Designed miniproteins, single chains, continued (5). Designs and how they scored, part 1

Every score and structure here is a prediction.

Each design is a single chain, and the fold is of that chain. pLDDT is the mean over its residues in the fold that is shown.

## One batch from the design tools (miniprotein)

Design m16001
Fold by ESMFold2-Fast:
Structure m16001 (fold): chain A 75 residues (1-75)
Amino acid sequence: SHMEELKKKIEELRDRAVRLADEAEAQGNWEVMAKAVLVTIEAAITLNIKDPKDQEEGIKRLEEKLAEVERELAA
């Protein structure tokens, strides 16, 4: 179902945020680690959104924040 697809996407984004947090920690980049941890928290909140349209909007925001974290970590 569409809802299960959204849930799977949020779980994938959460797992990616966790991996980025671990990578940032390994590099000693505490600022980027903190940002990645916040994305992990926001993903957990997004998983609990009941309305699929609001959940889709939440996913888009998570993707934007995750791209920011990845860019900062690569710099």
Scores: mean pLDDT 88

Design m16002
Fold by ESMFold2-Fast:
Structure m16002 (fold): chain A 104 residues (1-104)
Amino acid sequence: MEYAERGKRYGEEAARSGTAEGGRKAAEAAKEAAKAGDAKGAAEAAGYAAGGASLSGNPEAGRYAAEGGLYAAKGAAEKGDSVSVSRAGGAAAGGGGAEWYAEL
């Protein structure tokens, strides 16, 4: 998914550089996916934002991940996609971020 791939890329940059910027961009990708109606892509992008924030150690990146997760959860709920709501909720809570990087 394009949005999920962008989220992953920016989350990886946040983890590698130790800065919040990658987390912010990943969260923006999640918000864009949610607005476009891609609930799954939004949830995955939010998850990557949370993972990057966790690995960066930067609390600002965590706040961006939470916002992205909230947008993704709202979009998924409107579509009745309970799986994407669960994933986005985890990202919004700042939990499970490391799980998205287990595939690396």
Scores: mean pLDDT 65

Design m16003
Fold by ESMFold2-Fast:
Structure m16003 (fold): chain A 97 residues (1-97)
Amino acid sequence: SHMEEVVKQAQALGDANLPAVREAFRARLAEYQKRADEYQKQVEENPSDRELKVEYYRAKAEKYALEAGLHESDPVRAQELADKARQYREEAEKLAA
């Protein structure tokens, strides 16, 4: 549900050609990227921690889903990013099992 809401909001923001809306959107994408990078570093420092790996893959999935929504006008790029989001989500589910 959260992933679906993020994608829908990104699409709505992407369609708006207002500087303030685009700035807010870029800030949110940067936050998701920073979170993914922070979890990646933690996983590298503690490779046996399965919970950290799950959070890392979830963060990557959220980032790619947001980027896919932004590239709705480029269907090939949007699909590539959506596929990456799906792959990271599936890896998180496997590790959480």
Scores: mean pLDDT 76

Design m16004
Fold by ESMFold2-Fast:
Structure m16004 (fold): chain A 76 residues (1-76)
Amino acid sequence: SKEELEKKIKELEEKIKKLEEEIEKLKEEVERLINSEDKEELLRGIAEAIRLIGLEFEIELYKKKIEKLKKKIEEL
């Protein structure tokens, strides 16, 4: 039903919001670690930067899912 699709869109929008908040915190941590003089912290900063790319990719996937759900609502 249209109501079930709209509910799923809202759930995905909330997931995006939480991921955006996680990304902001992670960006601050990556910047701190990358500027460290400790090689272990620098390596951790690189690993966290890779994770940040993954989280940004998850947001793009959720946005694409929302667009597909919106199109299904239009076809009803």
Scores: mean pLDDT 86

Design m16005
Fold by ESMFold2-Fast:
Structure m16005 (fold): chain A 56 residues (1-56)
Amino acid sequence: GAAELLREAALELVRLGEAGMSGEEALKRVRDRYPILERLSDEEIERLAVRAYLES
């Protein structure tokens, strides 16, 4: 469902950041892979990533 896809995208952003990718490049990659993010701002996606990280 939509919530599962948002969580997957958020965790992928966290993984890319932990692997040393810049935030700008990581955001581009997750937006390309997860069309569900089209309606979210960069700041909203970053907030989802922080939440996913803290809940892991």
Scores: mean pLDDT 83

Design m16006
Fold by ESMFold2-Fast:
Structure m16006 (fold): chain A 65 residues (1-65)
Amino acid sequence: MSEEEFQALLEETRRLIEELRRLGAPESVIAGLEAGVEQAERTRDPVIALAALREARRELERLKA
């Protein structure tokens, strides 16, 4: 994965977290997703970054359903 792709994944995940916060998602959900993004940044691991993105998308689907 390129550095640009990695940054795009983290940026998209952060945007989804902000959308979740605007929609009133529980603070525990927000904190868990933020921890996932922090772990991805620390490790620079694309697998962790993708996992955080998928989790954010699942929580958003749950809230919008």
Scores: mean pLDDT 83

Design m16007
Fold by ESMFold2-Fast:
Structure m16007 (fold): chain A 60 residues (1-60)
Amino acid sequence: GLTFSFDFSTEAKAEEVAEKVRKDYPDATVTVSGTKVTVTTNLSPEKAIALALTLIGESL
């Protein structure tokens, strides 16, 4: 599995992004701790990179 952690500007934004990831990637384990969103997934490397890029984009 691959694990990604991203910090957002607010707890509300972190939860918003977490809910979006849970909806789009239902097999991923998504955990929110304050402003930090941690995603653990067993996706292929290509799909995992796409997910990571999405999370980076949402953090900007």
Scores: mean pLDDT 76

Design m16008
Fold by ESMFold2-Fast:
Structure m16008 (fold): chain A 71 residues (1-71)
Amino acid sequence: AEEKARELLDKGIQLYNEGKKEEARKYFSEAVKLLNEAGLGDSPVAIEAIRLLGKLTGNEKAAEAAIKSLK
């Protein structure tokens, strides 16, 4: 699960760098979903994906609150 989520995150970052922000958002969302379903929602990969989603949606405060709720 974590390796697959890392692949999704890396693909999302590549799409973001290409200006394909909506596609990148979908990949980050899938990575977070996969990690949560595997019980890895507080892993470094999940935290990175949540922060990137916050930047894409302009809602970094909500992303930070979600990360804090993992503790």
Scores: mean pLDDT 74

Design m16009
Fold by ESMFold2-Fast:
Structure m16009 (fold): chain A 60 residues (1-60)
Amino acid sequence: NADEGADAAGAAGAAGDLAAAGRQVESYGPTFELGLKAGEAAAQGDGAAAGAYGRMGTLS
Protein backbone atom coordinates (compact mmCIF):
# COMPACT_ATOMS: atom_id res chain seq x y z
CA ASN A 1 0.00 0.00 0.00
CA ALA A 2 1.15 3.55 -0.70
CA ASP A 3 1.49 4.63 2.93
CA GLU A 4 3.20 1.38 3.95
CA GLY A 5 5.61 1.54 1.01
CA ALA A 6 6.43 5.19 1.66
CA ASP A 7 6.94 4.51 5.39
CA ALA A 8 9.25 1.57 4.68
CA ALA A 9 11.36 3.52 2.17
CA GLY A 10 11.44 6.62 4.36
CA ALA A 11 12.44 4.62 7.44
CA ALA A 12 15.26 2.95 5.50
CA GLY A 13 16.54 6.34 4.34
CA ALA A 14 16.23 7.96 7.76
CA ALA A 15 18.11 5.06 9.39
CA GLY A 16 20.85 5.12 6.73
CA ASP A 17 20.33 1.37 6.44
CA LEU A 18 22.11 0.21 3.29
CA ALA A 19 20.80 -3.34 3.74
CA ALA A 20 17.22 -2.07 3.73
CA ALA A 21 18.03 0.20 0.78
CA GLY A 22 19.49 -2.80 -1.04
CA ARG A 23 16.22 -4.70 -0.59
CA GLN A 24 14.44 -1.89 -2.45
CA VAL A 25 16.61 -2.54 -5.54
CA GLU A 26 16.28 -6.34 -5.27
CA SER A 27 12.66 -5.95 -6.38
CA TYR A 28 12.26 -7.42 -9.85
CA GLY A 29 9.49 -6.46 -12.22
CA PRO A 30 7.74 -3.16 -12.98
CA THR A 31 8.95 -1.36 -9.83
CA PHE A 32 12.63 -2.35 -10.12
CA GLU A 33 13.74 1.07 -11.39
CA LEU A 34 11.79 2.86 -8.64
CA GLY A 35 13.38 0.52 -6.09
CA LEU A 36 16.81 1.46 -7.45
CA LYS A 37 16.03 5.18 -7.12
CA ALA A 38 14.67 4.68 -3.61
CA GLY A 39 17.82 2.74 -2.67
CA GLU A 40 20.08 5.49 -4.02
CA ALA A 41 18.14 8.14 -2.07
CA ALA A 42 18.23 6.02 1.12
CA ALA A 43 21.99 5.44 0.73
CA GLN A 44 22.44 9.25 0.61
CA GLY A 45 20.26 9.64 3.73
CA ASP A 46 17.41 11.29 1.82
CA GLY A 47 14.41 9.59 3.43
CA ALA A 48 11.94 11.99 1.78
CA ALA A 49 13.11 11.08 -1.73
CA ALA A 50 13.21 7.38 -0.84
CA GLY A 51 9.62 7.63 0.42
CA ALA A 52 8.51 9.43 -2.74
CA TYR A 53 9.94 6.68 -4.97
CA GLY A 54 8.26 4.08 -2.75
CA ARG A 55 4.91 5.81 -3.23
CA MET A 56 5.34 5.84 -7.00
CA GLY A 57 5.94 2.08 -6.95
CA THR A 58 2.78 1.39 -4.92
CA LEU A 59 0.55 3.99 -6.61
CA SER A 60 1.02 2.73 -10.15
Scores: mean pLDDT 56

Design m16010
Fold by ESMFold2-Fast:
Structure m16010 (fold): chain A 71 residues (1-71)
Amino acid sequence: SMKVRIEVDEILAMATLVMKTVPDKEKQIEFLEKYLKQLEELRKNSPPESQPLIDEAIAKLKAEIEKLKKS
């Protein structure tokens, strides 16, 4: 749905802002993990047709967190 897409876009925009503005890697990971939990909660409350969009966003955040942890 359009509503779910807006919420996903807002969460991803906040994650991008954190990575550009927060200088501390451990704090970046902490914020991204909070956004990941928000996406997982959104998935639980969303219809099946919206789940692929949310799953793509979850995969993107998980990949960014893993990159930061290995740096």
Scores: mean pLDDT 86

Design m16011
Fold by ESMFold2-Fast:
Order: C-alpha cells, then structure tokens, then sequence
Structure m16011 (fold): chain A 67 residues (1-67)
C-alpha cells in the first residue's frame, strides 16, 4: 500500500543520512502497513537494524519496499 511505500522511502532516506532512529521508525511503520509478508519482513528487518544502530542495513531493507 501507499503507506508502506512511503515509510519504506522514509526509512531508506533516513538510513542514507545516517539516522538510525528515524530509519527504525520508518521500518516499523512499513511493517505495520505492509500489504504482504515480504514487505512486512523487510519492515521488521529495517526496524531491527535501526534499533541496533545499523543505519546502512536499515536503509537497504527500506529500499526493498520502495523498489
């Protein structure tokens, strides 16, 4: 859905900027509004990576919902 796509984009942009906390938040929302299991899994992985402080990994998982 549009909400999952927008939150995936926000997570990717935050991760690229080095903002792990914002990337985690985007991943959480991508998981919550995910239209399918694959996007939900990517959102969860983005949230977990962001929570661990791995902004680069959070950015990669956020892009999976966008592309």
Amino acid sequence: GEAASRNGRAAAEAGAAGDAAAASTGGYHMQKYAPNEEVSKAGREAAEAGQAGDAAAASRYGRLAQE
Scores: mean pLDDT 70

Design m16012
Fold by ESMFold2-Fast:
Structure m16012 (fold): chain A 55 residues (1-55)
Amino acid sequence: GTIVLPEKTAEAASELLELEKERPLSREEMIERAKGMGLSDEEAEQATEAVELLR
């Protein structure tokens, strides 16, 4: 299915996918990285879920 995300969350998901090219990331690592990008806890979880669905 098509995933529609807010721009900021979509950008974070794209960066997480780029990081995953070097090694697999755990859910916790993806959330922490997204929060480091300035996302809220909820936005970080949404970005992480999008990455897991787009893998």
Scores: mean pLDDT 75

Design m16013
Fold by ESMFold2-Fast:
Structure m16013 (fold): chain A 68 residues (1-68)
Amino acid sequence: SLEEEARRIVESGLAALRAHPDNEVIRRVLLHELKSLGLSEEEAEEVLRALQAGDLDRAVEILLKGLR
C-alpha cells in the first residue's frame, strides 16, 4: 500500500540521517528523493525535520498528505 511504502521511505531516511547526521549530501539526496515523489520543497523539508526529531508517525503523515 502507499502507506506501507511511505513508512519504508521514512524508516530508510531516518537510518541514513542517524548514520550521517552532519552530512549535507545525505540531506540533499533525501530532499531530492522526497521532491521526486511529488512533494514541494517545503513539504520535503517538513518530512526531514520530523525525521530529525525521530517522529516517524509525523513524517509518514506529512509524506502521505504531500503525495496528493
Scores: mean pLDDT 79

Design m16014
Fold by ESMFold2-Fast:
Structure m16014 (fold): chain A 60 residues (1-60)
Amino acid sequence: SLAREALEQGLYKTAVAAAEDEIARDPENAEAWRLLAEAYEKLGLYEEAEEARKKAEEAE
């Protein structure tokens, strides 16, 4: 996915945008929520990362 590729390249803001786009298409995509959480954590946004992880768990 675009979000995963951006995350692997260190493009964390791009990874957030890509993960949000993937979630908008499929809110039950647990993988997209996990990628969003990891991108937020890399940006130091720990509370947002925790919320995204909760959403990933709910989507499973």
Scores: mean pLDDT 85

Design m16015
Fold by ESMFold2-Fast:
Structure m16015 (fold): chain A 116 residues (1-116)
Amino acid sequence: MAVLTESGGGTFSEGGSVTLTGKVSGVNFANSLISWWREKPGEPLKFVASISSSGKKYYDEEVKGRVEISVDYSKKTAYLNMSNLRKEDTATYYLLVYDPETNILAFGNGVQVTVV
């Protein structure tokens, strides 16, 4: 069973920065598609960023240039660094891991980010 543990949420100032972390176990982390998603009040779950097993990165156009996804394979940890925070970045952020070999899709419990 895949286990995803996110951290790094909290309350942040507009114009500031945050790094969200997600630790992953129970899947082949090096073979998985790693992605961050967010849910804003009154809006559907939305894609933020992804990194493939080959290191290929993708970003949603609304956050492109302000966010960076990265992975530490030795620690089995994914990161989402967000800079120039806006009040509209206030959301619950979720780590999602997909292993295409096993067809396992795993979702974290989410971390709240509030921008004031």
Scores: mean pLDDT 86

Design m16016
Fold by ESMFold2-Fast:
Structure m16016 (fold): chain A 95 residues (1-95)
Amino acid sequence: SVRNEILALVTLLAINGEAYVLARKLEKQGKKEEAKKVLELSEELEKAVVNKDFEKAKETLEKLLELAKKVADKETVEIIERDVKYFIELAEEIE
């Protein structure tokens, strides 16, 4: 479905924005190395969006969520996890 493809890509862009906000918050907390890792995953996610590489997107999101669970507050983790789950559901419906 073209609709589900568009929604999946938009959801990936939303998660990329969430990753950016998380990286900025970590930088302000003095967690510069963790912030750098989040930004690197954000860049990988942007490349996956441009290439419509949903498998690479899934891999990158799993790494992002694992990192968020270690370094982010509960609210930030819940937001990222919700949107990651929504992306996976949309990606499964495209097949």
Scores: mean pLDDT 85

Design m16017
Fold by ESMFold2-Fast:
Structure m16017 (fold): chain A 70 residues (1-70)
Amino acid sequence: SRLDRSRKLGEATYNQIQAKRLAQQAQQARDQAQRNPDNRDQLLQQAQQLEQQKQQYDQQAQANLKEFQS
């Protein structure tokens, strides 16, 4: 139905926005790691965790888009 398809598109959009925010935060952590050697390892670990969370949202968004386009 139109409502079901609309919901899947909404879910995909939400997950894409979350993935983009997490990617931006991961990049900020890497940029900070470059400028702050004393906290570099901690910031790189944060970036890695954020990238893993991003991956989960990307996968969910792709699943939602596939279902929407089907």
Scores: mean pLDDT 84

Design m16018
Fold by ESMFold2-Fast:
Structure m16018 (fold): chain A 85 residues (1-85)
Amino acid sequence: MTEKKIEEAEEYLRKGIEALQAGDAEKAAEYLRKAAELLEEAGTEDGKLAAKTLRRAAEAAEAGDLEEAEILATLAMMQIEVMKL
C-alpha cells in the first residue's frame, strides 16, 4: 500500500514537472498537490518531508514563480528517490 502510493505520487510529480515546463501553472499546482497528498497518505516521515516540499512547489507555481516551483519539485523528486533506496 505505502509503496503503491509513493509510485502514484511519483507519476503525479512527473506530470507536475511537465506542466511547469509547458508553462501551465494551474495544472502544475494541481498535480504537485496530488503528489503531496499521496505522500502524506503513505504515512512515512520521509514522505511527509517530500510532501511539504511539493506543497511549497505548488504555492510557487500558483504565485507564477515557475522557476522556484521547478527547483522545489526537483528537490522533492530527489527526496522520493532516496526513500526508494
Scores: mean pLDDT 83

Design m16019
Fold by ESMFold2-Fast:
Structure m16019 (fold): chain A 56 residues (1-56)
Amino acid sequence: MEGEALARENRLDYAKKLLLAGESVRTAARRSGFRSLAEFTKAFKERYGKSPYVYE
């Protein structure tokens, strides 16, 4: 992955750490720099193959 894709990957990795720490999907999306839950959910599913809601 190159620049923009790598930056998005790092944001998703940070969001996953927040979810594993017990943060909500809304909080993880916002703190990792995603403007909307729909954008975050789509990107997370594309990256990890599952919904971020499975961590709640």
Scores: mean pLDDT 78

Design m16020
Fold by ESMFold2-Fast:
Parts: sequence; structure tokens; C-alpha cells
Structure m16020 (fold): chain A 70 residues (1-70)
Amino acid sequence: SMEQLLEDVLALLEDLAKELKEQGLSEEKIREVLEAYLEGVQEALKLSEEERKELRERFEKFWEEFKKKS
């Protein structure tokens, strides 16, 4: 389902963010990498504009929570 796909993508982004943080990347660099990954996933999965908007909104919520763990 689309819901499952969005959850799976966010889980991958969370794992990637944790790995990059452990490697000592700055918050700004982590965000740049995650945004590039997100764009690549959106293109690879041929997401509609509505699906891309939903994924971006969920990514922004995830990112705010990730920053609070700093």
C-alpha cells in the first residue's frame, strides 16, 4: 500500500540519518544527504505530485523530531 511505502521510506531515512550522525556529519550535511536521497526515491518510484507532497510533509515532521534528539 502507499501508506506502507511511505513508512518504509521514512524508516530508511531514519536509519541513514543515524548512520551519518554516528560518522560525525553536521546536521546541515545530514539534511542535504537525506533530501538528495528523498528526491532520488521519489523519482525512482515515479511518485505523483500528491504522493511527493505527503512524503515531504512526513519528512519534515521526522526531521523536527530528529533534531530534538541532538
Scores: mean pLDDT 82

Design m16021
Fold by ESMFold2-Fast:
Structure m16021 (fold): chain A 62 residues (1-62)
Amino acid sequence: FKVGDIVRAKKDFVAKHPLELSLKKGDLVEVIAVVDDEHVGVRNLKNGEIGIVPKEYLEKVK
């Protein structure tokens, strides 16, 4: 993933740390930061919430 990518949650994600963002399956998010090989910072397009999400919970939208 790259900063500026619009990606979709593949499944529900429940935040496990204060800096993480919970997502519902089907949520569209914008990648705003690449944190490491496994995590990205995202903005939820539905409500503007920002946080870290594992890449494994996300898929690229065509």
Scores: mean pLDDT 81

Design m16022
Fold by ESMFold2-Fast:
Structure m16022 (fold): chain A 71 residues (1-71)
Amino acid sequence: SSMLNSKYKNIEIVSVDENGNVTIKITDPASGKTVEVKVKLTPEQIEKLKNGEITPEIADAIGRSLAEAAA
C-alpha cells in the first residue's frame, strides 16, 4: 500500500479551478516522459497533495486519468 503513493513521483500542480479540476505534470511510469493530465480532486485532496500527502484516492484519480489518456 505504501508503494501505491510513490508510483506517481514528481507531481507538479499546474492549475486548480474552483470545481476541483486540477492540471498536473507527472512522470509517466510507462514511458518515462513528463505528461500533463487533468484530474478531478476534492478541495481536501488538493490540500493534501500540496502538503506532499498522496492519499490512495488521489493516486487512484491520477491513475484513472492516465489510463483514460493512454487508452
Scores: mean pLDDT 72

Design m16023
Fold by ESMFold2-Fast:
Structure m16023 (fold): chain A 55 residues (1-55)
Amino acid sequence: MKEKVEEIGKKMEELQKALKELEENPSEENLEKVNKIAEEVNKMLKEFEELAKKE
């Protein structure tokens, strides 16, 4: 579980950076990047929730 939390944390940092880039340069490419990272974060959160229920 700890390793999973760290992975999620790193991905959330990437999301924060992508959001900042989008705010500074609102472009289709930056928006797509944010959406992709957000989807990955959601997937990781679901997996983490599943593990937490099992443990």
Scores: mean pLDDT 78

Design m16024
Fold by ESMFold2-Fast:
Structure m16024 (fold): chain A 78 residues (1-78)
Amino acid sequence: AEEEEIAAKIRADAAALPAEVERLLKTVPPEELAELLRRAAEALRGLAERARAAGKELVARALAEAAELLERLAEEVA
């Protein structure tokens, strides 16, 4: 229950990222935004690895997918 709830929230937050990035591009320089997105992706990959080590596979998968999305958005912005 708890793991599924956390994973669902991560996926919901990740689903909002493309629209949030489009909004931020109106005020944040593309180079700065790309750097922030890459740093966020690295942080989420670290959390996914820790979640996997703790046996929380659903959370780990959701975090890894969110990190992959952030990396793609960073490439699109740069």
Scores: mean pLDDT 86

Design m16025
Fold by ESMFold2-Fast:
Structure m16025 (fold): chain A 56 residues (1-56)
Amino acid sequence: SHAAKGVEGAKELLEKGDYGGALAAAGMARQTALQEGDEESAKEAEKIMEEARKKL
């Protein structure tokens, strides 16, 4: 799904240390996941947002 791809991108940004980018990408992925009804990707996006916020 588009949401799953967004989650992948957000994880990659976290690995690179781009915490602001990871937060923004995960936020967009969460919105897409909710639109698609992809509960699993929405939860993963929320976890990425939490990790990014901790490191900002």
Scores: mean pLDDT 84

Design m16026
Fold by ESMFold2-Fast:
Order: C-alpha cells, then structure tokens, then sequence
Structure m16026 (fold): chain A 57 residues (1-57)
C-alpha cells in the first residue's frame, strides 16, 4: 500500500541520517528502487529523489 511504502521511505531516511554519505546514497537508492517497483505515488518518488540529492546521489 502507499502507506507502507511511505513508512518504508521514512525509515530509510531515518537510517540514512545516521549513516555515511555513501551509506545514505545506497540506502535511499534502494528505497527509491522499491518505490518505483511497487508503483509508489509521484509524491513519494519525488521525496526519495530529494533525499538522495541531499547526499550527492
């Protein structure tokens, strides 16, 4: 569901905040792929992309 995908993204962002920049990019990149594979809303995809951009991804 969209709610589960959003929860997964929020968890990924929280973990990324405590990680190295390289680790954050890997975590958020994996989260973005999961969102795209499961038909997440454009809003969630945009949020994941914005988070990746913060870490240079």
Amino acid sequence: SQEELEAGLERAIAVAETSSPEGAVAILGAALKELEEHGASQELIDRARAALARYGG
Scores: mean pLDDT 83

Design m16027
Fold by ESMFold2-Fast:
Structure m16027 (fold): chain A 64 residues (1-64)
Amino acid sequence: HMTALDLVTRASQALAEGRPEEALKYAEEALKIDPDNPIAHAVLAGAYRLLGDEEKAEEARAKA
């Protein structure tokens, strides 16, 4: 069982390593525990941007 902090840390690491799909999964799991986590929303924005989904990236950035 992972905490929101563990999930956000893994999401940030995955994003930094160029693994946006893994970053997306960890950030989404963190948001299930802490829906207003600004770091999780920031990671979602970065991941969607790398995946080419500018609309979702902008939406997530607004929530970060």
Scores: mean pLDDT 82

Design m16028
Fold by ESMFold2-Fast:
Structure m16028 (fold): chain A 86 residues (1-86)
Amino acid sequence: MKVTITYKNTTDEEKQALLQLAEKLKKEGKNVSVTISGDEVTLTIDNVTIEEAIGLVLSAIGEKLDGKDVSVTISGDDFNITINKS
């Protein structure tokens, strides 16, 4: 399963946390791609469960997701999560 997580309106601290998460996942043997465009960060992770992907993002940011809007889209074998800063 391929999981794509898009984090919008990110702070520099949140960007660093997401980059650190990507490096951790790569060290664990996961196929991870990170794209940063302005204030948007996109993580694409292969061979993870939805629950693992959500847990890792929440853990890396220290649950600094209070007041953020979360949108989830499922399409075939791809799972897309979008997190917006409120």
Scores: mean pLDDT 70

Design m16029
Fold by ESMFold2-Fast:
Structure m16029 (fold): chain A 74 residues (1-74)
Amino acid sequence: SADLEKYIEEIRKYIESIDDSASYDEKLAAATAKVAELLAEYRAAHPDISAEEEEAIRLKLASEAVKAVEEKAA
């Protein structure tokens, strides 16, 4: 959905904003925390989502976050 695309864009922008001096582990930890934050926000905006839908969204956000960390590290 358009809303999910917005959260994916937010995670990418957040990771790009992380200080380049941060270690890979620090970037990955920050990305993990941001995924949890955005998932909570998505859940609050979509209270009727099932646990299965929530897990699918978590996996999608986590995948995009890891990809952004790897692209930033390259």
Scores: mean pLDDT 81

Design m16030
Fold by ESMFold2-Fast:
Structure m16030 (fold): chain A 72 residues (1-72)
Amino acid sequence: MEEEVRKLVEEVLGVKPVTLDSSFYDLGGDRSTRLKLANLLEKKFNVFIPVGEKLQIETVQDAVDVIKERLS
């Protein structure tokens, strides 16, 4: 799962390499980019993430943790 999330971030932002420690601020991600990524993660993993939680995703690791929590 971590690899799938990391790869999706690379595809959405068009930047490489992306690691779990990568910050969306460093990758050029703003509020709109974070929402777009979170929406794609919802679709890919068939989970629901409230907008408030989507806006709190600051790193790739945060995205992984949110998806893991929703799949549990």
Scores: mean pLDDT 77

Design m16031
Fold by ESMFold2-Fast:
Formats: sequence, structure tokens, C-alpha cells
Structure m16031 (fold): chain A 78 residues (1-78)
Amino acid sequence: MQQKIQQLADKAKQAALDAGFSESQANFIGNVTLSAPDFDQAVTYGVRSAESVGLSLGRPDAGQKAADQIRQAGDQLK
């Protein structure tokens, strides 16, 4: 379980970088994902943090792109 959460957090960080977020923003999204108590919550934490960061930066499309990639990664790791 913890190993899958780590893999999801790594993919969430990469999804954020691919969406054009900074290293600091991608690290934040990855760390929020990693802090989740279980795998299903890790997907939720990653998605919500990506959307929230996107909105706060005036880049909702980038946040949504990262969130969609995190959802896909969650489905693959389930």
C-alpha cells in the first residue's frame, strides 16, 4: 500500500511538471499526495491539490490537466 502511494506521489509530481507547474508546485502536489492515509485518499489529495494550485495561479486548465493525469495514474496503480 505505502509503495503504491509513493508511486502515485511520484506520478503526481511528474503530472504537475508536465502541466507546466514549477518544481516547488510539483513537490507540493506530490507531498500532499504522499501524506494521504490510504491509496484512494492519495488519488483524491493529488487531484484536489493539482486543481487548487491551478486555480490559485490563474491556470485552471493546467490544474485540470495534472488532475486528469493523476486520476489515470491512480487507475493504473489500483
Scores: mean pLDDT 85

Design m16032
Fold by ESMFold2-Fast:
Structure m16032 (fold): chain A 61 residues (1-61)
Amino acid sequence: MGEQTAKNLKDQIDEATKDGDIKSLESLRKAVERAKESGGLSEEQAEELLKHIEEGIEKAK
């Protein structure tokens, strides 16, 4: 469970990273945290997605 949610969030993170959209990456960080709290993501899935967001923000600088 949560595989589709993780995939959808990862696809959105990849697009925002490509566009250099720090605002979208920050919003996606909140979405990942919310999905973790609601049980839509495992802790491991959330950690992986948060790492991708951090990398995306660093790239956009």
Scores: mean pLDDT 80

Design m16033
Fold by ESMFold2-Fast:
Structure m16033 (fold): chain A 86 residues (1-86)
Amino acid sequence: YRDLMLAGDQAFENGDYEKAVEYYEKALEIRETALGYLNLGEAYFKLGDLEKAREYYEKALELAREENDELLIKQAEENLKKVEAA
């Protein structure tokens, strides 16, 4: 999980959003996390796939609420607003 998330983060930083999606999807197959869905949604947003970005931000928000993670809740809500504006 950790190595796949780090590989996804590295691909995202390099602007390789398609590769970032692949790594984040593989990480989420191992363990579903609010952070994993948030990062996957952000990669799809960068690719212009607003429908998938919204879907994964909503999943991130749901899990973050279950975990009572205030920072992830706020981040997912802010990212959903960006999708609505696009």
Scores: mean pLDDT 82

Design m16034
Fold by ESMFold2-Fast:
Structure m16034 (fold): chain A 69 residues (1-69)
Amino acid sequence: SELEELAREIVRAFQAGDFERVKELLKKHLTPEEYERFVAELEANKDDPAARERILGRALQALVERHQA
């Protein structure tokens, strides 16, 4: 699945600390509003790795729901 491959790439980039790549991939598939919210939430939780992982999980969930029509 293209969506599963995309999710795997985003997770790998996130775990590697490559947030530029994470943003690039998500910007392509999220609405501008969802993307802005994701970036803001991630920045607000810079000192909480667990919260950052949950934020990423929510963004990936939004991607799945959007791809299902």
Scores: mean pLDDT 80

Design m16035
Fold by ESMFold2-Fast:
Structure m16035 (fold): chain A 85 residues (1-85)
Amino acid sequence: MEEGGKLMKEGRYEEAIKAYEEEAKKNPSAEIYLNLGQAYQNMGEYDKAIHYYEQALKLAEEENDKKLIAEANTNIVSTKLLKEA
């Protein structure tokens, strides 16, 4: 299901967040938490974005997925810089 991705492209971030949150309840994954973080970041809710990126990092570390670990860390750092700007 690419409903969340489509909603993100349409700028419908609140609806995308709801779609991703429902998906995370059914099947939590590092990728879905990265998507949640990105949606909250686009809404300017940086603290919530960081929270979900940290959840993504935790799952990526448990799976030893070095690519997702790097992606989550990059998003955490970038979002913290945006919050300070």
Scores: mean pLDDT 83

Design m16036
Fold by ESMFold2-Fast:
Structure m16036 (fold): chain A 64 residues (1-64)
Amino acid sequence: MKEIFDELARRLFEASQQGRDAVKKVLEEFAKKYGLEELAKAIINAIDARDNPPEGTTIPTIKL
C-alpha cells in the first residue's frame, strides 16, 4: 500500500504544477487503475466545491 500512496503523492505533486484539471485527471486515472472510481468522484466533487463553489463565492465587499 505504501508504494501505491507514494506513487499517487508524486503524481499529484506533478499535477499540482499544471493546475486543478490535471489533479482531477490524475485522481480519475488512479481510480480506474485500482477500482476506486466512486471514491475518486467524491473527492473530485469535494475539491471542485471547495475551490470553485457553485454561485456562492466568498468575496469581501470592498468599495473604493
Scores: mean pLDDT 64

Design m16037
Fold by ESMFold2-Fast:
Parts: C-alpha cells; sequence; structure tokens
Structure m16037 (fold): chain A 97 residues (1-97)
C-alpha cells in the first residue's frame, strides 16, 4: 500500500537521524527519535529502521568515529532481531558515556 511505503521511508530517515544523534553523543535527541520510531515501527518497517541505522554507522565510520559506528551497528542488529529499540538506545548511551 502507498501508506506502507511512506511509513518505510519515514522509518528509514528516523533511523538515520537516530544513528547520527548517537554518533554525536546527543542522547536526548536519540531518545526522541527512538520514541517517534516506536509510534510508526512494526514488523514491516523493521528493516527500514535498521537500514537507516546502518547508514548512520557508515557515516560515523567515514567521520573517524569507529567506536560510535560499532555501537550504532549493534543497535541496528537488535532492531533486525525484533528487540526493544528504546532499550537498545539506552544501552548504546551507556557505552558512549
Amino acid sequence: MREKILREADAFFLGLKLGIALSEGNVEEARKYAEELQKIADEDTRRSVAAGLYAAAQLAKNAGKEKQSEIIQRVADEVLRGGDLLEAVEKAAKELS
């Protein structure tokens, strides 16, 4: 459905923004994006969220933020497995402290 495709695009870009916020150490913005994603994310959008996070991880790596890249990639892996996104973000925030 058209609405599903638009939700998948929104999920991708929110995942990207979440990963960028994590790479910047902006935990407040990361939590905000995670909460927005919980409102729109379902089984159909899970791959799009993860794809956005993997894109952010690659951008972090290209910027020389190797540790941040690895942490963001683990968040993406948890999303793909159907894990709790907010829990994954809180764990990532602790590792970035």
Scores: mean pLDDT 82

Design m16038
Fold by ESMFold2-Fast:
Structure m16038 (fold): chain A 59 residues (1-59)
Amino acid sequence: MIAEIAKKAGVEPQTVVRLVRTARKLGYSDEEIVDLLMANFGLSREDARKIVEAVKERE
């Protein structure tokens, strides 16, 4: 899922995962991280939410 979404956006999956983890450590909320993914990678809100939840499950 993360790898497929990131490839469609033209970004390496590990780059997306690292951004989510770093932002969460800096105190950003899940909703703020969704907005960051949409702004930085052109993801839909639904795809951004799927990435945030998938990273949360891996941590």
Scores: mean pLDDT 78

